# Designs tried in a protein design run: designed miniproteins, single chains, continued (2). Part 97

Each design is a single chain, and the fold is of that chain. pLDDT is the mean over its residues in the fold that is shown.

## One batch from the design tools (miniprotein)

Design m7579
Fold by ESMFold2-Fast:
Structure m7579 (fold): chain A 55 residues (1-55)
Amino acid sequence: SLEELTESAIKLAQSMLDAGVPEERVLAALRALLEKEGVPEEERQYILDRVRAAL
């Protein structure tokens, strides 16, 4: 589901930040992964906005 995907993206983003990856690179990597997985633009934007809010 969109919410489960959002929660997974937030956890991945937090893990990447803990590993020392800069926030801008985390967001860029997540955008690329979501595009590769065929997630629609509207849902990608929602997920990325939720990730930004959680960081």
Scores: mean pLDDT 86

Design m7580
Fold by ESMFold2-Fast:
Structure m7580 (fold): chain A 66 residues (1-66)
Amino acid sequence: SLVEKALEAAKKKDGNTAGENLTLAYYEGKLTEEEIKKALEAMDAFRDGDYEKAIELLKEVLEKQK
C-alpha cells in the first residue's frame, strides 16, 4: 500500500518520498478522517525532523487498514 511505502521511506529518513506516498494515499480516497489526521501529523513530524514520531503515526494508520 501507499502507507506502507511511506512507512518504509520514513524508516530510511526520506521525508520527501514518505510525503509523496502519503499525498497519493490521500488522493486515492481510501483513508478515513482519523487516518488523514494522523497522516498530516506524520507529515508535520517529517518537517520537524521527528522521524520516530512519524513512524509511530504511520504504524497506527497501517494497523487500521487491515
Scores: mean pLDDT 78

Design m7581
Fold by ESMFold2-Fast:
Structure m7581 (fold): chain A 74 residues (1-74)
Amino acid sequence: SERSRLRARVLLISAAGLVFVAQRTKNPEQRRKLVEDARELAERALELAKKENDQKTIEEAEKILKEAEEVEKK
């Protein structure tokens, strides 16, 4: 549905924002919390996108999850 697609997009934008802030956060504990929150939002967006067969949102959510994983490795 259109509402589910909009919800997934909002979750994804929020997750991307948290990854962006985490990449610029020097405090390791704060960075970890931002990454954890970003993963939770991106995973929720991915689940909604899969139910709607929204391939673009699936790909964007997977990209954000990979970026979050890379930030955590630092």
Scores: mean pLDDT 86

Design m7582
Fold by ESMFold2-Fast:
Structure m7582 (fold): chain A 56 residues (1-56)
Amino acid sequence: LTDEEIDRIAETIAKEYGISLEEAREMVKKVLEKYPNLTPEQARILAIEEARKRKK
């Protein structure tokens, strides 16, 4: 993933879950550490699941 793709995913998560952009970026990066070859859509789905687990 490019930095621009990570930023777009992080912005979506931050807006949807009311967390900071920096925290959302860290969630996306943690997903990529486990699965470095994800598509942007796969990374978005997994990062959203992480956000849900932390808040709900």
Scores: mean pLDDT 76

Design m7583
Fold by ESMFold2-Fast:
Structure m7583 (fold): chain A 77 residues (1-77)
Amino acid sequence: AVELLRRLIEAIAAALAEVDPEAAARVRELGERLAAAVAAGDLAEAEALAAEIERVLAEAAARHPGLRERIARALAA
């Protein structure tokens, strides 16, 4: 489960890096912390980190039209 989460976060970050490398680096950082929180069973920390990742992605999507479609394509590959 944790390895699948890491792979999903990396796929999202890689797609994001094509248009927003700063946001991609932030997603990777938060994703590692999220994976650690999930592995530790820290649900409160995991929820907070997931919300922060969602915020970063929403802000990046607002700056880059088509980013949601790029991420969806990367996850489908």
Scores: mean pLDDT 81

Design m7584
Fold by ESMFold2-Fast:
Structure m7584 (fold): chain A 108 residues (1-108)
Amino acid sequence: DEELAFKTVGYMSLSILLSRGRATPEQVDLLEKLIQDFNVELTPEEKKLLEQAIDETVSYLLEKYGINTEENKEALKQKALELAKEKGPEQVGEIYVELVQWLKEQAK
């Protein structure tokens, strides 16, 4: 499910931004909305906020490992979506662990 995978990656990204003190008030509201009901229908504006959260988090993680390139941004997004499709939102912590392992392997 493409939409569920997108929401899962977005939820993970919003959570990372919040933990870093970098989430906007609108992003915090969206995170709370997803926590209350993960199946909620998102507006186009909320989908854009989720895309922005994903883009910022992807850039942050790649910069942290010294591999922030356009090719690696696309690869990390695709890897996150694949893991989200396989594992679902309940396993977001395990998705994050596998993404960090992938990042460490790419940085070698």
Scores: mean pLDDT 86

Design m7585
Fold by ESMFold2-Fast:
Structure m7585 (fold): chain A 65 residues (1-65)
Amino acid sequence: MEEYEELKKRAEELKKKASPEQQKTIDRGVRLLDEAVANPEATEAAKRRALEMAKSVLDQIEKAL
């Protein structure tokens, strides 16, 4: 999914500016998203929710920088 690749690139860029604690939060969010996208049994709704959750985490960290 194109949105998935864009979100991962955004996470990598944000980690360069983030504190160690914020980096751990970003890593956890991206890992959960990776697992949801890689799971062939996951529904489209589940993958969408994982994307929205990861995006929300990145948005909150970016605003806190």
Scores: mean pLDDT 80

Design m7587
Fold by ESMFold2-Fast:
Structure m7587 (fold): chain A 71 residues (1-71)
Amino acid sequence: SEYDEALLHVISKLPKEVAEIVKELWELVKSAKSPDEVLKLSKKLAEFLGKESLTARELLEVMGQLLVEHS
């Protein structure tokens, strides 16, 4: 999907540890099977957002778009 391509583009610029968290979160959002796991990964992602200001902002925008698609 176009969102998968956009996500891959963003994560290619992220530290590997952040990229892995984003990938896991995206897979859980797509499956919608584990809301508690999504919340746990979202909290971990938020901590990384505070550390990587510019990349964090871009990541938050992408995640926001993904959440709208799955609401």
Scores: mean pLDDT 59

Design m7588
Fold by ESMFold2-Fast:
Structure m7588 (fold): chain A 65 residues (1-65)
Amino acid sequence: MSEEEFEREVARALVDMAVGLAKSMGYEIPEETLEKARRLADEGRVDEAVRYIFEAIDKEQEKKK
């Protein structure tokens, strides 16, 4: 695989792992947020993708009554 392809696969794996962990802990992540995070990962912006997921979790917690 190319270097770029390998980096994208790693980024996707990290995003999927973060999402899986969040869901296992009972956090609700909107479908739109998941799709955007994966798109960021595909663009090589893995740090932003992972941060975006955690920011979405924080917002859900702020919203929780």
Scores: mean pLDDT 74

Design m7589
Fold by ESMFold2-Fast:
Structure m7589 (fold): chain A 57 residues (1-57)
Amino acid sequence: SDADRTARAAVEAARAGDVAAALAGLHEVGKLQGITVPLPGASASPEELAALAERLR
């Protein structure tokens, strides 16, 4: 699904250390799934963002 593809891209961005791209991907996944994703702030670790994106797959 588009949500699965977007979540995978968010995981990849987070693992690459691209926090901004990971946050944007997580926001898009929430919109595609019709849910409110509890997004951490810009100070979030890449590991935290990757774990959140994996849970949304």
Scores: mean pLDDT 74

Design m7591
Fold by ESMFold2-Fast:
Structure m7591 (fold): chain A 68 residues (1-68)
Amino acid sequence: VDEIVARIIARIKERHPDLSEEELAQIEAAVRTLAADLRAQGASDEEVEAEAEAAARHIVAYLKAKRA
């Protein structure tokens, strides 16, 4: 149903294979929530994909920086 989110998560998993299943689930949940909120506000699929991808990259950077 959310093919844009699935595509973004697939790209993140491919580029960052060191992410745990828990970290991937956290990224997916956050991106899915953001995509739903943006669509509710009338954002286009292109805007949703761009914003969701940017958010996913930011969360990946945050999770990696948090690692001891």
Scores: mean pLDDT 81

Design m7592
Fold by ESMFold2-Fast:
Structure m7592 (fold): chain A 89 residues (1-89)
Amino acid sequence: GRAEAFTAEGKKAFDAKRFEEAIRFFREAIKIDPNNAEAWANEGMAHIEMGRFEEAKEAAEKAAKIDPNNVKARGVLSRARAKLEGKKA
């Protein structure tokens, strides 16, 4: 559908290292289908690549609430939490 098309365009932008463009496409997918865990998890991955760890955590938490078994969301959450809290270790 249209949400899947935006998710695919976001993945193409991400692979091209155009992370801000990728985030825009994933957000368009989320506007159409707010329960698209893949789009939320992919937005989180793009935020990680841009050093936006708080935004990555928020996106990945949304993905994990929609699909608790989403491996990508769990990976993004782990990486974001490590960056935000790892300074205390």
Scores: mean pLDDT 86

Design m7593
Fold by ESMFold2-Fast:
Structure m7593 (fold): chain A 56 residues (1-56)
Amino acid sequence: MKEEVRELAHEAAEYAALAGNTELAKQVWDAMKAGDIERVKELLEKAKELSKLPPP
């Protein structure tokens, strides 16, 4: 339960860091501290999108 939120937050923060978006990473950690699983999942999806290599 609590471990799942932590793992999702770590994954989301990694993608946010790869995208160079430190603000998004902070939002992920704040959502994790609040225990908001749905918010962490939303931020994970957003971070994955931003971390994609742009098409040439």
Scores: mean pLDDT 75

Design m7595
Fold by ESMFold2-Fast:
Order: C-alpha cells, then sequence, then structure tokens
Structure m7595 (fold): chain A 58 residues (1-58)
C-alpha cells in the first residue's frame, strides 16, 4: 500500500528530526525503514510502532 508507506516515511522523518538528526540523516533512516517493510515487513505493525515512537519522542 503506497499511501501507508508514504505515511510511514513521513512519521520516521519526524521522529528522527525530533531526536536531533539532520534532514539528510532523517531521510536516510526513513528510506531504510520503508525498504525493510517492502522486503516483507508488516506495514500495519510498522505504522503502529512508528506512531507510538512519535508520541514518546514528544
Amino acid sequence: DKEKLERLKEIAVEIAKLKGASEEEAKEIAEGIVEDVKEGGDIEQALREAEKALEEAK
């Protein structure tokens, strides 16, 4: 699901930036997460974990 992968990428970038990563580092981290999910990960599980991590980072 392309829309879910895009949402995951946006959340991952925001989390990385909140933790002090540069914009380039945040994009690299987010791309790695998205590729892992494309390689056979559970997108629903990944989104739940990312949303929880974002809540905890704030």
Scores: mean pLDDT 78

Design m7596
Fold by ESMFold2-Fast:
Parts: structure tokens; sequence; C-alpha cells
Structure m7596 (fold): chain A 59 residues (1-59)
């Protein structure tokens, strides 16, 4: 996860720590993309793009 997370974060212009929080909130807490965007102060489009990229590289 860490290496792929770093690559996705670079492409999305966010820190790897922020990306890790997005994944944790969506998988463990069940928050929606809009709720995560609001909580972290980023755009919903960024959260959506990250989710899609993570899904494409995860198996």
Amino acid sequence: ISETVKEIAKESGISPETLAKIVKLSTEEGYTQEEIAKALGISKSTVSTIGKKVSEVQE
C-alpha cells in the first residue's frame, strides 16, 4: 500500500498521510466521498479520483 499510496498522492497533489486517511475513513468508518472531502478540506473530485486510482491498482 505505501508505495502505491505515494504514487497516487503525487498524482493527486496531496500528502500520503492524507491519502491514507481517505482510505481509512472510506473502508473502516464507512464515510461517503463527500463526507471525507468535507472532513479533510479537499474537493470531492480529488477524493473520487483517488478512490478510482486505488481501485485500479489494488487486487
Scores: mean pLDDT 72

Design m7597
Fold by ESMFold2-Fast:
Structure m7597 (fold): chain A 85 residues (1-85)
Amino acid sequence: SAAELIRETAERVAEKLLKKSETESVLKSTALKIEAVGVLTQAELAIRAEDPYPLLEEMVRNAEAVDEESGRLLRETIERIRAAE
């Protein structure tokens, strides 16, 4: 389901950002940790929304700002959800 894909991708992104935070400077590490919490929170909001796409697009932009690959993972999930509709 779309909800399962959103949750699984958000968890993978959060884990990736937290792992990356272990080797970054204090400022970058803090930004990565904030985004890890943010992506999990936004995923739950998107799942509950009548139209999840605006929130999912915001999640991509926010993740890309701290980690380009995390943004790409979220984009891949959005494309998979759209393809399944």
Scores: mean pLDDT 87

Design m7598
Fold by ESMFold2-Fast:
Structure m7598 (fold): chain A 60 residues (1-60)
Amino acid sequence: SMEEEYKKLEKEIEELLKKLYSDEEIESQRYILEMKKKELSVEELLKMLKNVLESLKKEL
């Protein structure tokens, strides 16, 4: 389901964020994501998270 895909992407992003950023920066990113969840559809959120994941992979 889209919810399962979302949870998988969120988990992968969280693991990469922990490698690259401080706890304070991670909390800031989580806040932004929670705000976007209120404004965007599930499909738009999935597209955004896929783009975030690819960007984070390039920073490794």
Scores: mean pLDDT 79

Design m7599
Fold by ESMFold2-Fast:
Structure m7599 (fold): chain A 56 residues (1-56)
Amino acid sequence: DGEALERARAALLALGLSAEQVARAIEAILRGGSAREVAEAAGISVAAARRVLAAV
């Protein structure tokens, strides 16, 4: 659980996202959100969100 979230955080940071965007993305992932929901929460593309979710 924690290791998967740390990999997601690292992937989000590698995209150059702000701390606020990373926090929103992690919240969406923890809610079991789709790639679309993660993308909307973080302000990134659905393709980028799918790559982050693939890292967990």
Scores: mean pLDDT 80

Design m7600
Fold by ESMFold2-Fast:
Structure m7600 (fold): chain A 82 residues (1-82)
Amino acid sequence: MVTATATVNGVTGEGIAEHGSATGKAGDTTVTVPLDPDNVTSMVGGILRAIGEELDALKNGDSNKAAAAKAAMQAGLLMMQS
């Protein structure tokens, strides 16, 4: 298990990555992406999904979702780097 925090527009998100998933939470919003340990391409796909969620949320002005997605992405990246 690895944890990360991310702040977007004053909203702080908390991310947790453990075997099988990375999850970020900010306010009432949760973003979960899969981290398939048996397939590096699937792990990269999970991180790209989290990045896409953050970018879409930022375009839509959803700071809670952006913070949650960014926290999930950071936790997942930290798990991959360990």
Scores: mean pLDDT 77

Design m7601
Fold by ESMFold2-Fast:
Structure m7601 (fold): chain A 73 residues (1-73)
Amino acid sequence: SMAAREEELREEGALAKKTLEAVKIKETEKVPDEELLEKLKEKAKELEKEKPELTVEEAEKYIEEARKRALEE
């Protein structure tokens, strides 16, 4: 029931969280703004829905591309 659904959502959130932590570590010299982090988090969730078998490394690549696009806006 609800417990199983919460576990699935927790796993999706864990990947997004782990990816954001990796992005933040890679940007030690320049931490992105809160608004930018929110956009990256949303992008990570979209990727998890489209490709549930994504590795953290693949998710990081897509998030990096989204970061570059946000800076171009």
Scores: mean pLDDT 57

Design m7602
Fold by ESMFold2-Fast:
Structure m7602 (fold): chain A 65 residues (1-65)
Amino acid sequence: SEMEEAAERLRREIEAATGRPVEVRVEDDTFVVRGAMPTATQYAAAALIAIGHGIERGWSVRVEE
């Protein structure tokens, strides 16, 4: 599924950049990212990566803890 592939790609990139596990799913043209980040820099990296993927697809981003 295109949605599953999009979610998996975003998950892999966030985990590679932050070293932290995250869950990523797609709901109503929105990337939903769930995970705890121990530092502001890691949180910012995850958010910016997710926003970039959202812009590319015209989808929103929601970050949950």
Scores: mean pLDDT 84

Design m7603
Fold by ESMFold2-Fast:
Structure m7603 (fold): chain A 75 residues (1-75)
Amino acid sequence: ELERLLEEGRELDAEVEAALDAGDLERAAEAAERAARVAERLAELLRRQGREEEAEGARRAAEAARRQAAYLREK
């Protein structure tokens, strides 16, 4: 599960970058929203495994991704 979530997150980060390079703000926002959901699931799994520092990192990543998605939709 953890490895799968990490892989999914990397793929979504690549989608955001590709969409931004193409000027597709809607697709970039959608990918960022999906990345935020993956990061939240990752944070919960890391917390359950006692990996608190990494869980906090994942929580911050989720917050950043949500903020990015909101910014892209606002513009």
Scores: mean pLDDT 82

Design m7604
Fold by ESMFold2-Fast:
Structure m7604 (fold): chain A 95 residues (1-95)
Amino acid sequence: DPEQRQQQLANLDQLIADLQAAIERGLNPEALRKALALVEQAKRLVEQGAEPVEVQELLLQALAATVSDVSEEEKKKFEEDAKEQLERLRALVQK
């Protein structure tokens, strides 16, 4: 779906910008740089038309890099909705 792909890329671009801003502010720079690299890789996979599961795996790894205390139940919930994963990562970086 071209519209969903464009929306996903726009959401990933916003998340990349938010992560870069957080790193510049000195918020947990090692963890956030790892998360940024994973989100940038996820964006490249989306641009290349990769399988959704590959993108979701990278976004889950990015989430784990930013939030060490995320519960197993929350991880399973995020696996079911890639949009929630992107929104959650963005919210955590902005706080």
Scores: mean pLDDT 69

Design m7605
Fold by ESMFold2-Fast:
Structure m7605 (fold): chain A 69 residues (1-69)
Amino acid sequence: SAHLERGRALEAEGKLEEAAEEYKKAIEEDPNNIAAWAYLGQVLAKLGKTEEAKEYWDKAAELGLQGVE
């Protein structure tokens, strides 16, 4: 995803809020993109938004599971 790549580039420059917006757009294009959910959670945690970060990490983990109990 072009948005995922832009988000990673922005995060590398320390532009965490702008990176979060690009990761949100990557999720809008592909809601099953585990990497986009995980990277958004990581960036939100770096921004101090720990509760929001947990929600996105939980979604990334859910998508990574193949329905095995």
Scores: mean pLDDT 80

Design m7606
Fold by ESMFold2-Fast:
Structure m7606 (fold): chain A 56 residues (1-56)
Amino acid sequence: MAAEALREAGFSEEAARAAAEAARKSGVPDQRLTEAARAAKNVEEAGRNVVRAIAA
């Protein structure tokens, strides 16, 4: 689900899977990552939102 939202935000399939895996290893819930991706207006913003979600 998070990987799908990341793909919709402009991530490649590989980048979306890598981001979802990194978030899971960092203890970030799938729902939180999905919300971060859906809040993004473009792929650059989605990337920043993912980094913030993992770092927090």
Scores: mean pLDDT 76

Design m7607
Fold by ESMFold2-Fast:
Structure m7607 (fold): chain A 62 residues (1-62)
Amino acid sequence: AVAMAAEMLGLPRERAERAARLAEELLKQGASKDEIVEALVREGVPREVAERIAEAALRYHA
């Protein structure tokens, strides 16, 4: 799951779950990878971690 990928990248589980939920909701709304990354960065997720979460969300819903 996307939350597990975020947790493995050093985010606390609660923050990883919130980030994963946001990424999945944006993907459901048709957001691009770049839009998901920018939304996560705005929420305080480091850009490198945000990119990995967005990639995981896209792969999970492929």
Scores: mean pLDDT 75

Design m7608
Fold by ESMFold2-Fast:
Structure m7608 (fold): chain A 91 residues (1-91)
Amino acid sequence: SLEEELEKLIKESEKKAEEALRLASELLKKSETLDDILHAIAVALRAIGLRLDVEELKKNKTEASLKRAKEILKELEKLIADLKERLKALE
């Protein structure tokens, strides 16, 4: 059902937002460049914003909410991938 698919996407998005925040924190701690510091801060702020958007999706069970949940998850996955590449470069 739409409700079950939305609930699953919300749960996945919450997990991905938490992972993005953890990785951004790691980048901020390990970073020696202004570029990485600013990037870590920007990603953390975006992940917080996306997490707030996910909370709003819990209030409305619509096709629009399902589409938005998919967009949020995709954006979080992209942020995580970028953070992992930046962290790998620091190893």
Scores: mean pLDDT 88

Design m7609
Fold by ESMFold2-Fast:
Structure m7609 (fold): chain A 118 residues (1-118)
Amino acid sequence: MITLTESGGGTVKEGGSLTLTGKFTGDLKLVFQVSWWRKKEGEEEKFVASIDLFTGETTYAPEVAGRATISVDMANKTATLTLNNLKKEDTATYFVQAVVLAPKGQVYTGPGVKVTVV
């Protein structure tokens, strides 16, 4: 079983930068994709960024393209999301997800970390 825990949330200033860290426990050899999602109050969960662990290919949502970076450190079992030029609209609870090879489409999600941009 894979477990996920996020850190690096809290209150941050508009125009600043934020780095969120997802820590994994368990065997990452089963994981083929890591993604970050966010949920704003009164809205559905929205995609932020993903990375394919076999190819290294990254994908970013249009709202964060050019100011977001996703990376994974397999040795330290961490995934990071860095957001630059923060906007008040980036206020949300952020979740790291891991997608495993089998069964197809099985997803593990962290409890989430709250970010408030002031």
Scores: mean pLDDT 81

Design m7610
Fold by ESMFold2-Fast:
Structure m7610 (fold): chain A 78 residues (1-78)
Amino acid sequence: SVAEEARRLIRAVRDGAEAVLETYEVNPDKNKEKLKEAVKGLREIADRAYELARKHPELQPEADEARKFVDEVEKKIE
């Protein structure tokens, strides 16, 4: 279902963004370019999850929080 897909994408974005942040905190100066590419991909997935959540209002808060978390991780990397 669309709701199940949205939930999977929201979870994947949160897990991915957390992994990027953890990798960055271990060594901020290495892999920065690859981490920036990963964040860009996560942003695209988060935006897709948000659009799917438009049809399921109960998921919009979690989808929005996932997008904001990606934004916060991107700012820390730069």
Scores: mean pLDDT 85

Design m7611
Fold by ESMFold2-Fast:
Structure m7611 (fold): chain A 61 residues (1-61)
Amino acid sequence: AMEQAKKHNEELVKKVLEAADTARALSAQGVRDAPGAGRYKAVEGDLSPGEIGLLLQERLA
C-alpha cells in the first residue's frame, strides 16, 4: 500500500545524501578556488535553486 511512498522517500533520501556530499565537495573546492566566494555567498544569500540544480547535475552526471 505504501510502495510508491517508500520509493519516493528512498529517492529523496538518496538525493539529500548525494546533495550533501556534492555540496561538501563543492564548498571545499569553491573556497579554495575563490578565497572571497564564501563571504560573498554568505552576504548575498544562498545560491538560487537553479544554480544549485546545475551544480548538482554536473557532479552527479
Scores: mean pLDDT 55

Design m7612
Fold by ESMFold2-Fast:
Structure m7612 (fold): chain A 60 residues (1-60)
Amino acid sequence: MIIARAKEDYTGKSSDDLSIKKGDLVEILEVIDGENVLVKNLKTGEIGIVPKSVLEVIEE
């Protein structure tokens, strides 16, 4: 399991995107492309796409 922390707030721009807040913990489920990952927000249980640039990997 790969866990990352949001480095900054991110507001989703499309229906497939996830909005997250700075400090939120997410599980990386899949790499979509060079810039985007599919994640699950561990606080809300919501799943969506966020840019890799807003995440810091912290474990596994």
Scores: mean pLDDT 81

Design m7613
Fold by ESMFold2-Fast:
Structure m7613 (fold): chain A 63 residues (1-63)
Amino acid sequence: VEEYLRAARQAAELSKKNGYDETAEKAVELIRKAEEAYKQGNIDEARRLAFEALDLAVKALKE
């Protein structure tokens, strides 16, 4: 889970550096939700949210 959160955060920061868009903002929101779930010990939910955030952030950068 930490790996997905780190990757998603990095991808989101790269999106911000190259310009904001709605997809990058959504990725940041999902990262925040994933971090909260992780703090609560809800690892499965945190992993799902982190993966979704990473997917969106990467999509914003590559597409």
Scores: mean pLDDT 71

Design m7614
Fold by ESMFold2-Fast:
Structure m7614 (fold): chain A 82 residues (1-82)
Amino acid sequence: PEMVTLPATALLLADENGEPVAAVLGLGDSHEEAAANARAAFEALRAASPVPLSVAAELRTDVEVPAALAAAHRALVHDLRA
């Protein structure tokens, strides 16, 4: 597939006991936009969660992703407690 390099912000989310529960990857046309998209996804997860969620780690980076994924998604969320 065609790949593109985009600004990204990765967040690791933990519960009240410090256990990793989810990962969020925000994507954008700038690092500022990527961070905003990651933060918006975190706030939506926090609001919907029955347990307190906090950001355990944050990484500002650039990621290589399929162009189709970049066109379709501003944030990706993975549940780590399946």
Scores: mean pLDDT 82

Design m7615
Fold by ESMFold2-Fast:
Structure m7615 (fold): chain A 65 residues (1-65)
Amino acid sequence: SEELEKMIQGAKEYAEKTDPEELVERAERLLQVDPDNPAAHAVLITAYEKLGDEEKAKELRERLE
């Protein structure tokens, strides 16, 4: 959705200064506590895109739409 894309763009600013593997770990920890956390999903999508795992990023986007 458009809202998810905006959150992903915001997460990219944060991700610029953070290791993408650490972003995955932190987002996964947040999702263990709050599995519906949209910000954590946006961070996960951004991290996988930075890692070049476009398939996982796409799967996450489709799951949230």
Scores: mean pLDDT 74

Design m7616
Fold by ESMFold2-Fast:
Structure m7616 (fold): chain A 76 residues (1-76)
Amino acid sequence: VPPHLAALSPAVRDEVLADMERIALEAQRENWSAGEVARRALGVLEDHLARSTDPADKAALQAMIDRVRAELAAIE
């Protein structure tokens, strides 16, 4: 489990993991680029951040967003 996922509350972590698994399966089916996968992951994480009310979950989600943004920048 990525370190930032371990910092999330169990309910939010399970939802994020389910969304990421769905993205991975769709990426295989649709032959998405690494950039498309990263953009889809960003959208999911930003949506969870916008709906979160827990400061600890917000901090963990922001750290994950920053990581995905850095990964996306590295593949441009």
Scores: mean pLDDT 79

